# Designed miniproteins, single chains: the designs that were tried, part 62

Each design is a single chain, and the fold is of that chain. pLDDT is the mean over its residues in the fold that is shown.

## One batch from the design tools (miniprotein)

Design m2282
Fold by ESMFold2-Fast:
Structure m2282 (fold): chain A 109 residues (1-109)
Amino acid sequence: MAEYQAELRKAAEEIEKLGKLSDETRDRINQIVAEGAKKALDAAMKGNFDEMEKIAREAAQRVADLIVEELKKQNPEKYEEGKKLADRYAEALHRVIVETAKRVAEEMK
């Protein structure tokens, strides 16, 4: 868990070096993460771990897509680098959502 949170922070810092995300984009990311985390937890509490993984993956991918679109507008020359960083961020975010949902679901039993 702590390792994925550290990786999220590192990826976020490297993304900021390529371009600063707008407040609108950050708000949209926060909404996607909050919704995804809630749905993943609901699935985990029902014992539906396949659905939890799917929800977390879809939320993480939506976040990556928003980051890539924002960075492409600011630095189109660095599109490939931005995409790799967004993919790294999404992979770490996926793991954070899954591990948090599993932990909270176990604590609520």
Scores: mean pLDDT 83

Design m2283
Fold by ESMFold2-Fast:
Structure m2283 (fold): chain A 86 residues (1-86)
Amino acid sequence: LEVTPLGVTPVAPGLVEYRMLAKASEPESGRISLAWRAVDQPVVGPTVSSDALEVTASHVAPQGTPLEGFAFGEASGKRASAAAPP
């Protein structure tokens, strides 16, 4: 299981869209859950889940928000995270 930042796109003054991709390379990973969280905060926004071996999530937040993409493989129990791009 791996989380890859896809980029940051300006969407409004002071607001950016963060995008990330989670991929499971192993059939035993089953369903993948993917969520955004602020580094010192609980999960923000909706958690996205998929039975596919990859899932993409987006989150709109103020520019410079310290965000982390967090993925969990429900069958394997594997976890992965990646910091949002600056």
Scores: mean pLDDT 69

Design m2284
Fold by ESMFold2-Fast:
Structure m2284 (fold): chain A 57 residues (1-57)
Amino acid sequence: SPAARVARVAAKDKTPEELQRMADNLEAAASKMTGDEKQELVDAARELRRIAEEKAK
């Protein structure tokens, strides 16, 4: 998704811990939204967590 692509660019200079915190914040924001806006934030959070796990290895 477009949100996942933006998340990848934003993640380049971030630590795994910072990425997990950003993902937590996006998931919290998504809980207050519906439809496409919620899905975009969920997709971005999922991508940030994936990158964090890859960087932590």
Scores: mean pLDDT 82

Design m2285
Fold by ESMFold2-Fast:
Structure m2285 (fold): chain A 60 residues (1-60)
Amino acid sequence: EAKEVILKVAKGKEKLTLAEAVKALVELGIPEEKALEAVLALGKEELTIEEVLAIYEELK
């Protein structure tokens, strides 16, 4: 289910922008501030679907 939400936000792309990653995490019930902090902590400009899913599994 979580992976389905992330894939929907990615819309067929291999990676999500930081804004898209935060949006997917918020849709999964993670608070926006916490999602943004975790996404920025990776130090990347784009995240893979697996990286976003890993953040969700850590924060849920």
Scores: mean pLDDT 82

Design m2286
Fold by ESMFold2-Fast:
Structure m2286 (fold): chain A 57 residues (1-57)
Amino acid sequence: MSPEELLKEVRDALEEYKRTGSPEALQRAERLGMLAATEGHWDVVEEVRKGLKELGL
């Protein structure tokens, strides 16, 4: 998966969680962050961390 695709999927998942509170959306965002870390896409990892912090997590 490309860094741009990962970033889009992360943003979509975080926005879904913010809108609905869905645990599945949160788990998807965390899983995508782990995948990004494994592939060395640190910009995506940082986006996940920032998004979770903004949500109070």
Scores: mean pLDDT 81

Design m2287
Fold by ESMFold2-Fast:
Structure m2287 (fold): chain A 65 residues (1-65)
Amino acid sequence: MSREEQEENIKENLRALGKSAGLSEEEIEEIIKRFDERVKAGESLEKAAIEAVKEFQRLVEEKAA
């Protein structure tokens, strides 16, 4: 799988998780935008994905509180 295909796969997984958790499309796209910014800055896909998941978890926790 190419790096580009892996990047798109991660984004689709993040969208699916966000929709399942009840996040708005705008909230999901903001997390994906930050993921893209990290990847563009030269961060590894793994680290960028971990940071995106942390942002996702924080947002879900805040909405539940």
Scores: mean pLDDT 79

Design m2288
Fold by ESMFold2-Fast:
Structure m2288 (fold): chain A 96 residues (1-96)
Amino acid sequence: KVKELVEKAEKLLDEAIQAFDAGDYERAMRLLREAVEVLQKAAKTKTPEAIVAGERFLGKLDILIKRAERDGNPRAVQELRELKAEVEKILDEIKK
């Protein structure tokens, strides 16, 4: 089950990045929130796979924040920073 949850979260994240690249920020944010929910379910297993997936998610969010800053979209930057804080909290709960 954890592998399926990680794969689902990664697929949602990839779809969110594609939507973000297309300028569909509303769809991108919706997909990112769904990915975070799936990651939270994976995190409840407290497995190394969930940790690795969460760390990859943080890396992708950092890239999206940089893109949103470059695009001059302060609302997207704020929403992405809030999602990053949620993912960091999820990782803290797995590691502790």
Scores: mean pLDDT 84

Design m2289
Fold by ESMFold2-Fast:
Structure m2289 (fold): chain A 68 residues (1-68)
Amino acid sequence: MEEKLKEIEEIAKEVEELLKKNKASEDFIQGVRKAIEKIKEEAKKDPEKALELMKILKDYVEQELRKM
């Protein structure tokens, strides 16, 4: 369980770095941060599902930043 939570935190940091590196809008950053918070709450009940959601969020962020 702790291992999955660690991986979730690492992906969250990678997403934050992507947002900063690509100069994402403040509104987009706020939305992504809110999504990360909700996923971390889900991790308390199902860390494996939360990890999958975090990976999906990272892919979504990468795709949205490529459109800019």
Scores: mean pLDDT 81

Design m2290
Fold by ESMFold2-Fast:
Structure m2290 (fold): chain A 85 residues (1-85)
Amino acid sequence: MEDIEKGFEHLLRAALSLEDVLRSTGLVLRAIGLRIDLEKGLISPKEFVEEALKLAEEVLEITSNKEDAEKAIEHFRKALEKLEE
């Protein structure tokens, strides 16, 4: 859970750091939508982490905040490892 929370916080910071405000808004809404689906039980924690990791990798390619994008990926990878054990 803690790695999911930390990964999500870093993902939002990275997505908010895009120069393209419309693209930034779309990526933030995708991240929030995944989080809402997780909270409502519409997706499993594993499904959330897999989709959030893909989104974080997509954000890493285009964000000016590479540090937060890399930290999001790191925390989501740790969360995925814990969910597989």
Scores: mean pLDDT 83

Design m2291
Fold by ESMFold2-Fast:
Structure m2291 (fold): chain A 66 residues (1-66)
Amino acid sequence: MTLDERVKAELDALLAENPGLTPEQRERVREAFSQAALDAARAGYTPEQVANKALEAAREEIERLK
């Protein structure tokens, strides 16, 4: 898999661990992921660091929704 494919699979696994989220909440988590990835890439982080920051933002959004 590419890094992009792998990190999307990790996001999907994270969402699967939280089956109580509504479709709207799942979309918010995906938006947090995408925004964090964009912000990190703009800041000059490596692709691996971008992926890690995006996944961390997704986890933080899930925690915020609980």
Scores: mean pLDDT 82

Design m2292
Fold by ESMFold2-Fast:
Structure m2292 (fold): chain A 70 residues (1-70)
Amino acid sequence: MEEKIEELKKLLDSYPLSQEARDIFNELIEAIKNGDKEKALELAQKLFTHLPKELRDKIAPILSEILREL
C-alpha cells in the first residue's frame, strides 16, 4: 500500500495541479492511512473532478487497488 501511495504522489507531482487539488489529495492520503474507506472514496471522486483526463486515466487503476485493500 505505501508503495502505491508513493506512486500516486510521483504521478501528481509530475503534473501542474491547483492548491485545491493538492489539499484534496493530502486529505485522501490521510483517509487511506486511517482506513476510512468511505471518506477515501468521497475524496477520490472529488479529486478526480480537479484532474485532467490523462492524469485521471493513470491514477484510477492505482487508486482502485488502494481502495480495494481498505
Scores: mean pLDDT 80

Design m2293
Fold by ESMFold2-Fast:
Parts: structure tokens; C-alpha cells; sequence
Structure m2293 (fold): chain A 72 residues (1-72)
């Protein structure tokens, strides 16, 4: 459900703030499984991009950022 997707997105943002990048990635992936709108999917893609960027995985970060941009 979109409500569950939003909850996972909110959780992932808090995990990013805490430097828990792998946990944030996992939460964002759960958000994608629940999300039905482009807006929620784009938010999850941006979280994935930010988390991979913070881990130094630039190529993966760019892939997720591109997916987010395609929905906006």
C-alpha cells in the first residue's frame, strides 16, 4: 500500500540521517514494493541514490538518480 510505502520512506530518511546506509537501502527497497505512485517511487529511488552515493558506489547512485528523474 502507498501508506506502507510512505512509512518505509520516512524510516529510510531517518536511517540516512543516522549514517545507516545499508538499512536505508533495505527500507527504500521495501518502499518500492509497496509504492503504486510515481511520486512515492521517485522518493524511494532518490533515497537509494543518496545511500549508494554515501557508500561511495557512484555508478549505482547515478542509476537510481536517473530512475527518479524519469518519474519527475
Amino acid sequence: SDARAQAYIDGAKKLLEQGKYDEAINAARFALREATTPELKAQAYRILADAYEMKGETEKAEEWRKKAQELE
Scores: mean pLDDT 88

Design m2294
Fold by ESMFold2-Fast:
Structure m2294 (fold): chain A 62 residues (1-62)
Amino acid sequence: MEERLDVEVEIALLEIELAIQKLMKNPDPEWLRRVLERARELYQKHGSEDAKAIAEEAEKLL
């Protein structure tokens, strides 16, 4: 599978997950840490600015 397409799909899934956590009265810190870690990996490996934004927002919610 094309790596670029896989990255875009993963970013979309992380964005949805972050949105769900933001709507929760008590966000799950373990889930937020996983989102943060994965978003940082995507940013470091692929330079994705969307992944960086997700990581920053997840860190803010922790």
Scores: mean pLDDT 77

Design m2295
Fold by ESMFold2-Fast:
Structure m2295 (fold): chain A 75 residues (1-75)
Amino acid sequence: SDRENLLKLIGITLRVIGEIFDAELLGNEELRKAGEEVLEKILELLKTSEDLEKALKEAEKLLEELEARKAELLA
């Protein structure tokens, strides 16, 4: 449902914000910038998307890319 998709999208947004906060606290500038870029893309999806299911799928992909980047930067 649109409500479930919206709640999941909010959850992803909050998780990305948490990653930005954690990176800032740890002084990891590259990870902070990566998180900020992902957050900006998610906010643009929320502004421009008329399809919450499509927006959710795109946000999930962005989060997966952020997790991969985090693993690379912390290796």
Scores: mean pLDDT 83

Design m2296
Fold by ESMFold2-Fast:
Structure m2296 (fold): chain A 70 residues (1-70)
Amino acid sequence: SDEEKIAQAEELLKQGKKAFEAGDYEKAIELATQSKETASQVPSDNPRAQGLIEESTELIEKAEKKLKEK
């Protein structure tokens, strides 16, 4: 169950990073937010889940900055 959530969060983060590289910052935020939410459902003592939350948060911040660049 927790392992499945980690795998789902990893896949979502991977898709979010691809969206970011394609210049689709709104899609990157959406996918990274879903990754962060999924990883947050895993117990806080799981270091892989914590790493996913950190990477997802960083991606959201980077994409938000790109959207505010106008």
Scores: mean pLDDT 86

Design m2297
Fold by ESMFold2-Fast:
Structure m2297 (fold): chain A 65 residues (1-65)
Amino acid sequence: MELDEALLLMAASILKRLGLVKDIRIEGNRVTVEMNPIDKKENEEAAELLKRIAKELGMELEIIY
């Protein structure tokens, strides 16, 4: 749904401003987030948060480095 996509994009955009996300792509119900591998702990925490949000919204999420 459009609102669910917007919420996930907003979360990813915040992480992009923090330097943890490099790029975001949307293909239907699938969101691909490319991470900046700058810190293992911060990247793992950001990835886990995005996965939890995507799961709650019923969207497919792919995280790449």
Scores: mean pLDDT 75

Design m2298
Fold by ESMFold2-Fast:
Structure m2298 (fold): chain A 87 residues (1-87)
Amino acid sequence: FTARTPEQLRRAAEVLRRAAELLRDKDPETAAALEEAAERVDAAAEAGDSEAGERALAALGGKIASQPAERQALAHEALERAAAEVA
């Protein structure tokens, strides 16, 4: 994989927070995981630690992939909508 810049990590954190807001009423557990990942990604951006940021994103991806298909679909939809809004 390619390491992200601090600006790209901060943008990713904003996308994660927006996705969490969209999921809060439908899947509060996944919304909380997205918010935790956003905090870790922001901390990685502040430290200039691209590897830590990528690890936080990979851990979140793994958690979403371990969910039932319906919850994965909701998470992916929220992330796509959030990414479109932040872009």
Scores: mean pLDDT 82

Design m2299
Fold by ESMFold2-Fast:
Structure m2299 (fold): chain A 65 residues (1-65)
Amino acid sequence: LEELINSLKSEEAKKLVKEAKEYALKGDFDKAQKLLMQALARGLLSPEQASAIGKALKEEAEKAK
């Protein structure tokens, strides 16, 4: 997940994904996914980036257990 965040060109995209990661680490994957969808809707992420980051966020939420 850190590698994916570091590969993002937009600072706003990085900020939103980092916020999503914090929610995932707290076990709140629903909020993490909503932030990811907001970034996609705002055009800050490509569909490919959103898919990869979404998978990584799910893994982080499972790791928190």
Scores: mean pLDDT 77

Design m2300
Fold by ESMFold2-Fast:
Structure m2300 (fold): chain A 64 residues (1-64)
Amino acid sequence: PRAVVAAAEGGGREALALVPEELREEVKQIWDEGIARARAAPDDAAASAAANEMGKRVRELLEK
């Protein structure tokens, strides 16, 4: 689902730029896995779920 991947990539890049250097490796891993899962998703619902999980984990790290 290309639209979901594009939206996640845009939001992920902006969030990654705001992440403290110490957390960037963890956020990169979450973002890369989330994007890969969204691209490999069998349908839009699965792709959205993958993107949402990625966003959740990034937000949790940023809150710390």
Scores: mean pLDDT 71

Design m2301
Fold by ESMFold2-Fast:
Structure m2301 (fold): chain A 86 residues (1-86)
Amino acid sequence: LEELYSKLNEEQQKRFKYLLENGEKEPLDPSKEDEYTQLLTLEALLAQTAAPANPKSASGQIIRDVLTGTSKDPLLQLISEYRKSL
C-alpha cells in the first residue's frame, strides 16, 4: 500500500491529497466517480490505516480482508463511508 502510493506520479499524488483535503466541498460519490478517483480514495484510506503505530492494526486487517474478498458493493460502500467521515 505504501509502495502503491510511492508509485504514483506527482499529479496523482496531488489528486490524492486534493480529494483527501477537499472532500467536504466536492464529496466523492463512488457510483459517479471514475475508477481512478475511487482507487486514489481507497489508497488514501489504506495509507492512513497503515500508520506505523501498530504493524497489525485491526483496521488495516479489516481493509485487507475486504480487498482479498473483493465484493465490489462492500468496497464501494467502504469508500463512500470514508469520504463521508472526512
Scores: mean pLDDT 48

Design m2302
Fold by ESMFold2-Fast:
Structure m2302 (fold): chain A 64 residues (1-64)
Amino acid sequence: SPIEKEIARLEVVKGILDAAISFYKELVKKSKDPEKKAKLEEEIKKLEEEKKEIEKRIKELKEK
């Protein structure tokens, strides 16, 4: 099914976003520069917002 294939693709994208969020969170822990920490935290926020949109799209596709 085209819908099942799209759901599978979105699940892979979600996994990549989870890995990226974990990576940036580790960089925040290792950084001592407040300005660099703030920029990394803003990137994490953007990635978490993208993940929420992907999760919403998966739910919408599963309702069909």
Scores: mean pLDDT 86

Design m2303
Fold by ESMFold2-Fast:
Order: sequence, then structure tokens, then C-alpha cells
Structure m2303 (fold): chain A 61 residues (1-61)
Amino acid sequence: SEEEFRKLLREMQQALANNDLETVERLKDQVKELAKKGKIPEGLANAFINSADAVVEAQKK
């Protein structure tokens, strides 16, 4: 759902700011489950995951 996805976006932003990698991975899994259940488009889930991975990779440098 839109509200559920917006909640995940806020949680992801906070987890990334805190460098909470366990929460980042949990949120990626939750977004994948929402896509599998047809609650969000697969493309939106992929964009969310790719954006999170890009931020994490940038923080390693």
C-alpha cells in the first residue's frame, strides 16, 4: 500500500543516516515481500533497493 511504502521510505532514510545496516537489509526484504504480494510495483521495489545499495556503497568510500 502507499502508506506502508511511505513508512518504509522514512525508516530507510533514518537507517541510512544512522548507518544501521541490519535495518537497511530488513527494509529491503520487506519491500521485496510487498512487491511479491503485488502491493507495490516491482519497479518501485527495485528502485528502492538500488537507491539504498548506492547510498551504502558511497558511505564505504
Scores: mean pLDDT 81

Design m2304
Fold by ESMFold2-Fast:
Structure m2304 (fold): chain A 87 residues (1-87)
Amino acid sequence: SIAELVKKALEEVLKGLMEALKTAEDIPKAIGLILRVIGLIIDLERLEKSGTLTREKAIKMIREALEIARSVGVESKVAEEALKKLE
């Protein structure tokens, strides 16, 4: 399902950010990025419960997560593959 693709993509990015936090020089910035991805996961659950999750919204969520991951050099293969499947 679209929801499962987005969930796995967001969870991979979150895991990568949590690992990056261990060596982060700017801890407040790293925490802020983690909170942004948690916010996307919460939004995904709300959209799924309301039946309003669309392919367009899924693409935007994955793109935002990938932008966050790339900003700190975190590899996000699952998210990149999910984006390709939805594009």
Scores: mean pLDDT 87

Design m2305
Fold by ESMFold2-Fast:
Formats: sequence, C-alpha cells, structure tokens
Structure m2305 (fold): chain A 64 residues (1-64)
Amino acid sequence: MSMEEVLEITYKSADVLRENGETEKAEEFIKRAEKKYEEGDLEGLEEVAEEAEEAATPFMLERL
C-alpha cells in the first residue's frame, strides 16, 4: 500500500467523523496523518489510519 493510499483512508475516515459531528477528532487525525506523510513515516501513518478507521466504525455501523 502506498503512503498516498493510507493518507486517503485517513481522509475518508475523517469525513465520516465530520458527518457525525466529530469534527475535532477528524481534524486531529488529518493533522497527524499529514505530519507522518511529510516525515515519510509509513508505519506511523498506518497507525493513524487504523485509529481513524476505529473511531469511524461505530458511525459506519449506523449505515454510513
């Protein structure tokens, strides 16, 4: 998986969070992911993406 793909996963999860009123969490995940992307830290970026997906999962189970 490319770093661009992992970053995109984070953006999608953040979008779900924003749609459900979790704007602050969404912005924090984006900021963390962009920092890891700029640093070339793929493992750190993957960790942020996983955390963002976990945070978005309850809302996806609510038909998102």
Scores: mean pLDDT 79

Design m2306
Fold by ESMFold2-Fast:
Formats: C-alpha cells, sequence, structure tokens
Structure m2306 (fold): chain A 61 residues (1-61)
C-alpha cells in the first residue's frame, strides 16, 4: 500500500462524508460542488453518485 493509495482513500472518505452532510441539510448546490471536486480529482464514479444524490434531492423539492 502506497502513500498515494492512502491519501486517495482518505479523500474519497472525506468527500463522501461532506456529500452526506449536504444531503442531510438539503443543500443541492453543496452536493454539486462536492461532485465537481470529485471529478477534478479523477473520482468519476464518486462524482456520478453524488450528482445522482443532488438530482434526487432536487426532484423531491
Amino acid sequence: MSEEELEREVEIALLTMEAGLFKQAGDVEGLRRVSERARELGYDDLAEWIEKQAEELEKKK
């Protein structure tokens, strides 16, 4: 396990936690910002998941 692998896992965990907090707050814009950051970091799968959470939240409103 490399240091880069550990940093990646920590980043994914933090992004996931942040997305969860924005989802609990009903903050669609916050979710979209976290999704864009995930894409910039190369976490496309995570970004797609967060974007889907934002879409679901927006449809509910």
Scores: mean pLDDT 79

Design m2307
Fold by ESMFold2-Fast:
Structure m2307 (fold): chain A 64 residues (1-64)
Amino acid sequence: SLEEEAARLAREIQELSRRLGEDHPEVKEKLRRLAEVLRELARQRPELAETYRIAADILDQELA
């Protein structure tokens, strides 16, 4: 499911950030993918859409 994919990406990001640092290109690539998954979750879960959109927007700001 998209929730499982988001959880997996979040775990990978945590592990890579610890090893390579938060500014590493591999970490930024996974953050972009997580933002995409969160936006798709917002479309599929209207009751949680605001929460997912806010989370994705925060990730986009970190990537700028």
Scores: mean pLDDT 80

Design m2308
Fold by ESMFold2-Fast:
Structure m2308 (fold): chain A 54 residues (1-54)
Amino acid sequence: MSAAAIVAKNQGNEAYTAGDYSGAAEAYRRALLSDPNNAELKDNLRAASEKAAE
């Protein structure tokens, strides 16, 4: 995983724990642009997107 993907993933994790699910989903999408085959990021994006849709 690139440094940019790690930074974006960490931003997503912080947003998710703060309850900002839409922000988390955006950060995870950005991380996936740097590492599109990362299953963990895909799962995190799905979880954040489902929460944001509520």
Scores: mean pLDDT 80

Design m2309
Fold by ESMFold2-Fast:
Structure m2309 (fold): chain A 114 residues (1-114)
Amino acid sequence: LEEAEEYLRKAIEAYKKGDKEKAKEYARKAILLTLPLLKDSERARAIFLAASGLIRYLAGDKERAEELLREAVLLETRIAVEVAVAVGMDLSPLLPEIRDEELRAYVEELMAKQ
């Protein structure tokens, strides 16, 4: 899963640099690494949903992307939050649903930096 998260971080970096094709390549690699683990790992599901959301966002399907990213964020992993914030998603409506206090603080911090 660490390798999948690193690919997803590379996807975010490529996206921020305007390299949409590299962002899609890295997100796809993250997805492939999570597939064997989806049944048994919430972290794998969160990475899968976040990477899928990024790919949909890059394809212009913002509505479906935000739907997938909301699901990923509610599985309470930092990398999912990083993807959602990077694409400009407003996570304020989700803050009351996030149970992890440290993750809530991290969401607020990342959104304040935007």
Scores: mean pLDDT 82

Design m2310
Fold by ESMFold2-Fast:
Structure m2310 (fold): chain A 91 residues (1-91)
Amino acid sequence: SDELELTKQQFRAIALLTEADVLLRQAKKFGTPEQKEEVEKIAEEIKKIYEEMKELVKTEKDVKEAVKKLEEKIKEMEELVAEMRKIVEEA
C-alpha cells in the first residue's frame, strides 16, 4: 500500500540520518580539519532534507504524491551519505 511505502521511506530516512551522525563523529575524531568541515556541511544538508521530508508528510494530503516526493528526497540523502562515506574512508 502507499501508506506502507510512506512508512518504509520514513524509516529509511531515519537510518540515513543515523549513519550520517556516525560518519560525522568519525570525521571529527580521525579526519583532518578540512575533512571535518566538508562532512559537517554535508550533515547539515542531510538534516535540512529530513526536515523538508517531515514537513512534506504533514502537508501533502495525496499519499501517492507524498511517496513520490519522499523517494526523491531519500535518493538525495543516500547520495550525500555516500559522499560522507568516501571522505571518512580517506581519513
Scores: mean pLDDT 86

Design m2311
Fold by ESMFold2-Fast:
Structure m2311 (fold): chain A 89 residues (1-89)
Amino acid sequence: MEEKIKELEKRIKENPNDADAYDELGRIYTKLKQYEKAVEYFEKAAELYRDTDPKRAALYYINASYLYYKLGQEEKADEFYKKAVELLK
């Protein structure tokens, strides 16, 4: 786990537009129940996919919405859910 996080962080440092590395870090931090970090990584992945793959970006916004709900931040959860819905129009 720690070695994989280090490798993914290195990938992001070398290529800040590596959307797959942000996706994997979001999943890892979700599994570790570090939801604040997981949300940051899913938000970055969504931003990077927004213009090239809006359906994938929408899925990351849905993931961020769910994690904000788990953090008790219902207004943020609603905000990110609406962002996902708008990308699917």
Scores: mean pLDDT 85

Design m2312
Fold by ESMFold2-Fast:
Structure m2312 (fold): chain A 66 residues (1-66)
Amino acid sequence: LSEEQAEKAKEAALKKAKELGVTDVEVEVDKETGKITVSVRVDSPEDIPRALEAAEAAKKAAEEAL
């Protein structure tokens, strides 16, 4: 994975997360494996399902950008 591809994937993930109303998001792209990790902060366990949906959508957007 090139640095430009990794950056493009990261931008796609962050854009998708913002569209879904999630702002406390960290995105990591492993250049060697192509693995994309999206982490969302939650203040309570009740928010976990919504955060997971946002993280999955963001990760999918990043994978589609590659």
Scores: mean pLDDT 76

Design m2313
Fold by ESMFold2-Fast:
Structure m2313 (fold): chain A 62 residues (1-62)
Amino acid sequence: SLAEEAERILKEVRENPQDAELVRRAEREMVRLVIEAPEDERVRELARELGRLAKEAGLQNV
């Protein structure tokens, strides 16, 4: 499911938070999942968590 893919993306970022290219790719992939599943609350929750994690690592500008 898209929620399971979102969880996989978030786990990969948590394990490699210093890999800026991986984090930026993960953010793009997560935006795609949110667009494809706008009614999936779990996908939206995981997208917000990824954004917070990226900001804490100093990699998010928005």
Scores: mean pLDDT 77

Design m2314
Fold by ESMFold2-Fast:
Structure m2314 (fold): chain A 66 residues (1-66)
Amino acid sequence: KAEELLVKGLKAYREKNYEEAIKYFEEAIKLSGYKDARALAILAKAYEKLGNKEKAEKYKKLAEAA
């Protein structure tokens, strides 16, 4: 369920395992149909931590549209 995936992703993010966090956040976002602005914003932050500015900007814009 999306809520479970967000909890797991946040735990990975806090442990600085950003690649694992991204996997959980992406799955949660798919389940929400890209309508969960909070999950999209957190995913953008995780991509920023990995230095992937292009994907961070993409998901930030999606969060603003959701």
Scores: mean pLDDT 79

Design m2315
Fold by ESMFold2-Fast:
Structure m2315 (fold): chain A 96 residues (1-96)
Amino acid sequence: GAEEARRLAREAAEHGGELNAAGAGGAGGAAGAIAAVGGALTAALAGDAEEGREGALAAAEAAEEGARRAEEAGDAAGAAMARAGAKGAEGMAELA
């Protein structure tokens, strides 16, 4: 619902703050997160709410996996970016 989407947007903004603090060095993780959010938005706009919701949830899962890999590599900026993307995708699923 809209309330969950607002909460997830706030959490995404918090991870954006972490990215800024970390110095934005993690280009690989960031690219994956941006792609995941883009995919979720595209699916949500396709006019099938169920397909859009499923696509957004899959994108969120992929972004969280990207964040985990970035953390394992010591890429704090990439992890923060991927988590921001995951929260954005979860928010899109709540709106679909």
Scores: mean pLDDT 61

Design m2316
Fold by ESMFold2-Fast:
Structure m2316 (fold): chain A 74 residues (1-74)
Amino acid sequence: TPLQAELDAMSVEELEARAREIFDRLIAHYRAQGDEGNVAIFEKALEIALRLAREDPEAAKTVVLGFQRLLDGL
C-alpha cells in the first residue's frame, strides 16, 4: 500500500512524528465525545508506539499502520 511504502522510507524521528499525529487525532476524537476510557487507552498506546519506534522500528510501523487504518475509519 502507499502508506506501507511511506512508512518503510521513514527515519525513527519521522516514524515518531507520524505516531504522534495519528494518536493525537484519535485522542482528540474520543475526548470530544467524552470517551475518557478510549482517551486513556490511546495515550498509553502512543507511549508504547514511541518506545517501539526506537527499539523495534518494524513493530512500530505495524502499530502505526493499524492505528492509521482505525483513524481513516472514523
Scores: mean pLDDT 84

Design m2317
Fold by ESMFold2-Fast:
Structure m2317 (fold): chain A 55 residues (1-55)
Amino acid sequence: KREQALRSIELAEKLGKTDEAKKGREALDKGDYDTALEITSDAGTDPEAALKAIE
């Protein structure tokens, strides 16, 4: 869960979704992994696809 959120945030940063990535990192720092995933998913990042991309 935390790893999925972190990878989704990193993917958002790579896509230039800086505002979404920043909000996702703030949620991650608070331990709110679900909110971090929701924010970055709305930015067009799929957390499962993000995990697969780091293989």
Scores: mean pLDDT 70

Design m2318
Fold by ESMFold2-Fast:
Structure m2318 (fold): chain A 55 residues (1-55)
Amino acid sequence: SEVQQLEQIAQQLRQEGRLDDAKVVEEVLGLIQRGEVIPEDLAQRADEVMRRHRA
């Protein structure tokens, strides 16, 4: 599931010392789990983090 994938990525980012990136992913995760709307700027930052993680 998307939630499990984001949780795994956040954990990996923390272990790599990418704490700021991990916080962005964790914030998005929290909003998804609470059924809240993700702000556009946060969604853009999360997308950028995910793109960098795949590189």
Scores: mean pLDDT 81

Design m2319
Fold by ESMFold2-Fast:
Structure m2319 (fold): chain A 52 residues (1-52)
Amino acid sequence: MTYEEAVAKGREAWAAGDYDAAIRYFQEALRLRPDDLEVHRMLAEAAIAAGR
């Protein structure tokens, strides 16, 4: 999975309310680009929404 695919799938899952899937995709994006502050923010929001 590319960084672009991971971010796109994470955002799609987030929009669908599937925060667990969004977390997985954003974690994959961060594995590929660890310095992406926007993805860190989205991951934190998804984790809070998922009750983590």
Scores: mean pLDDT 82

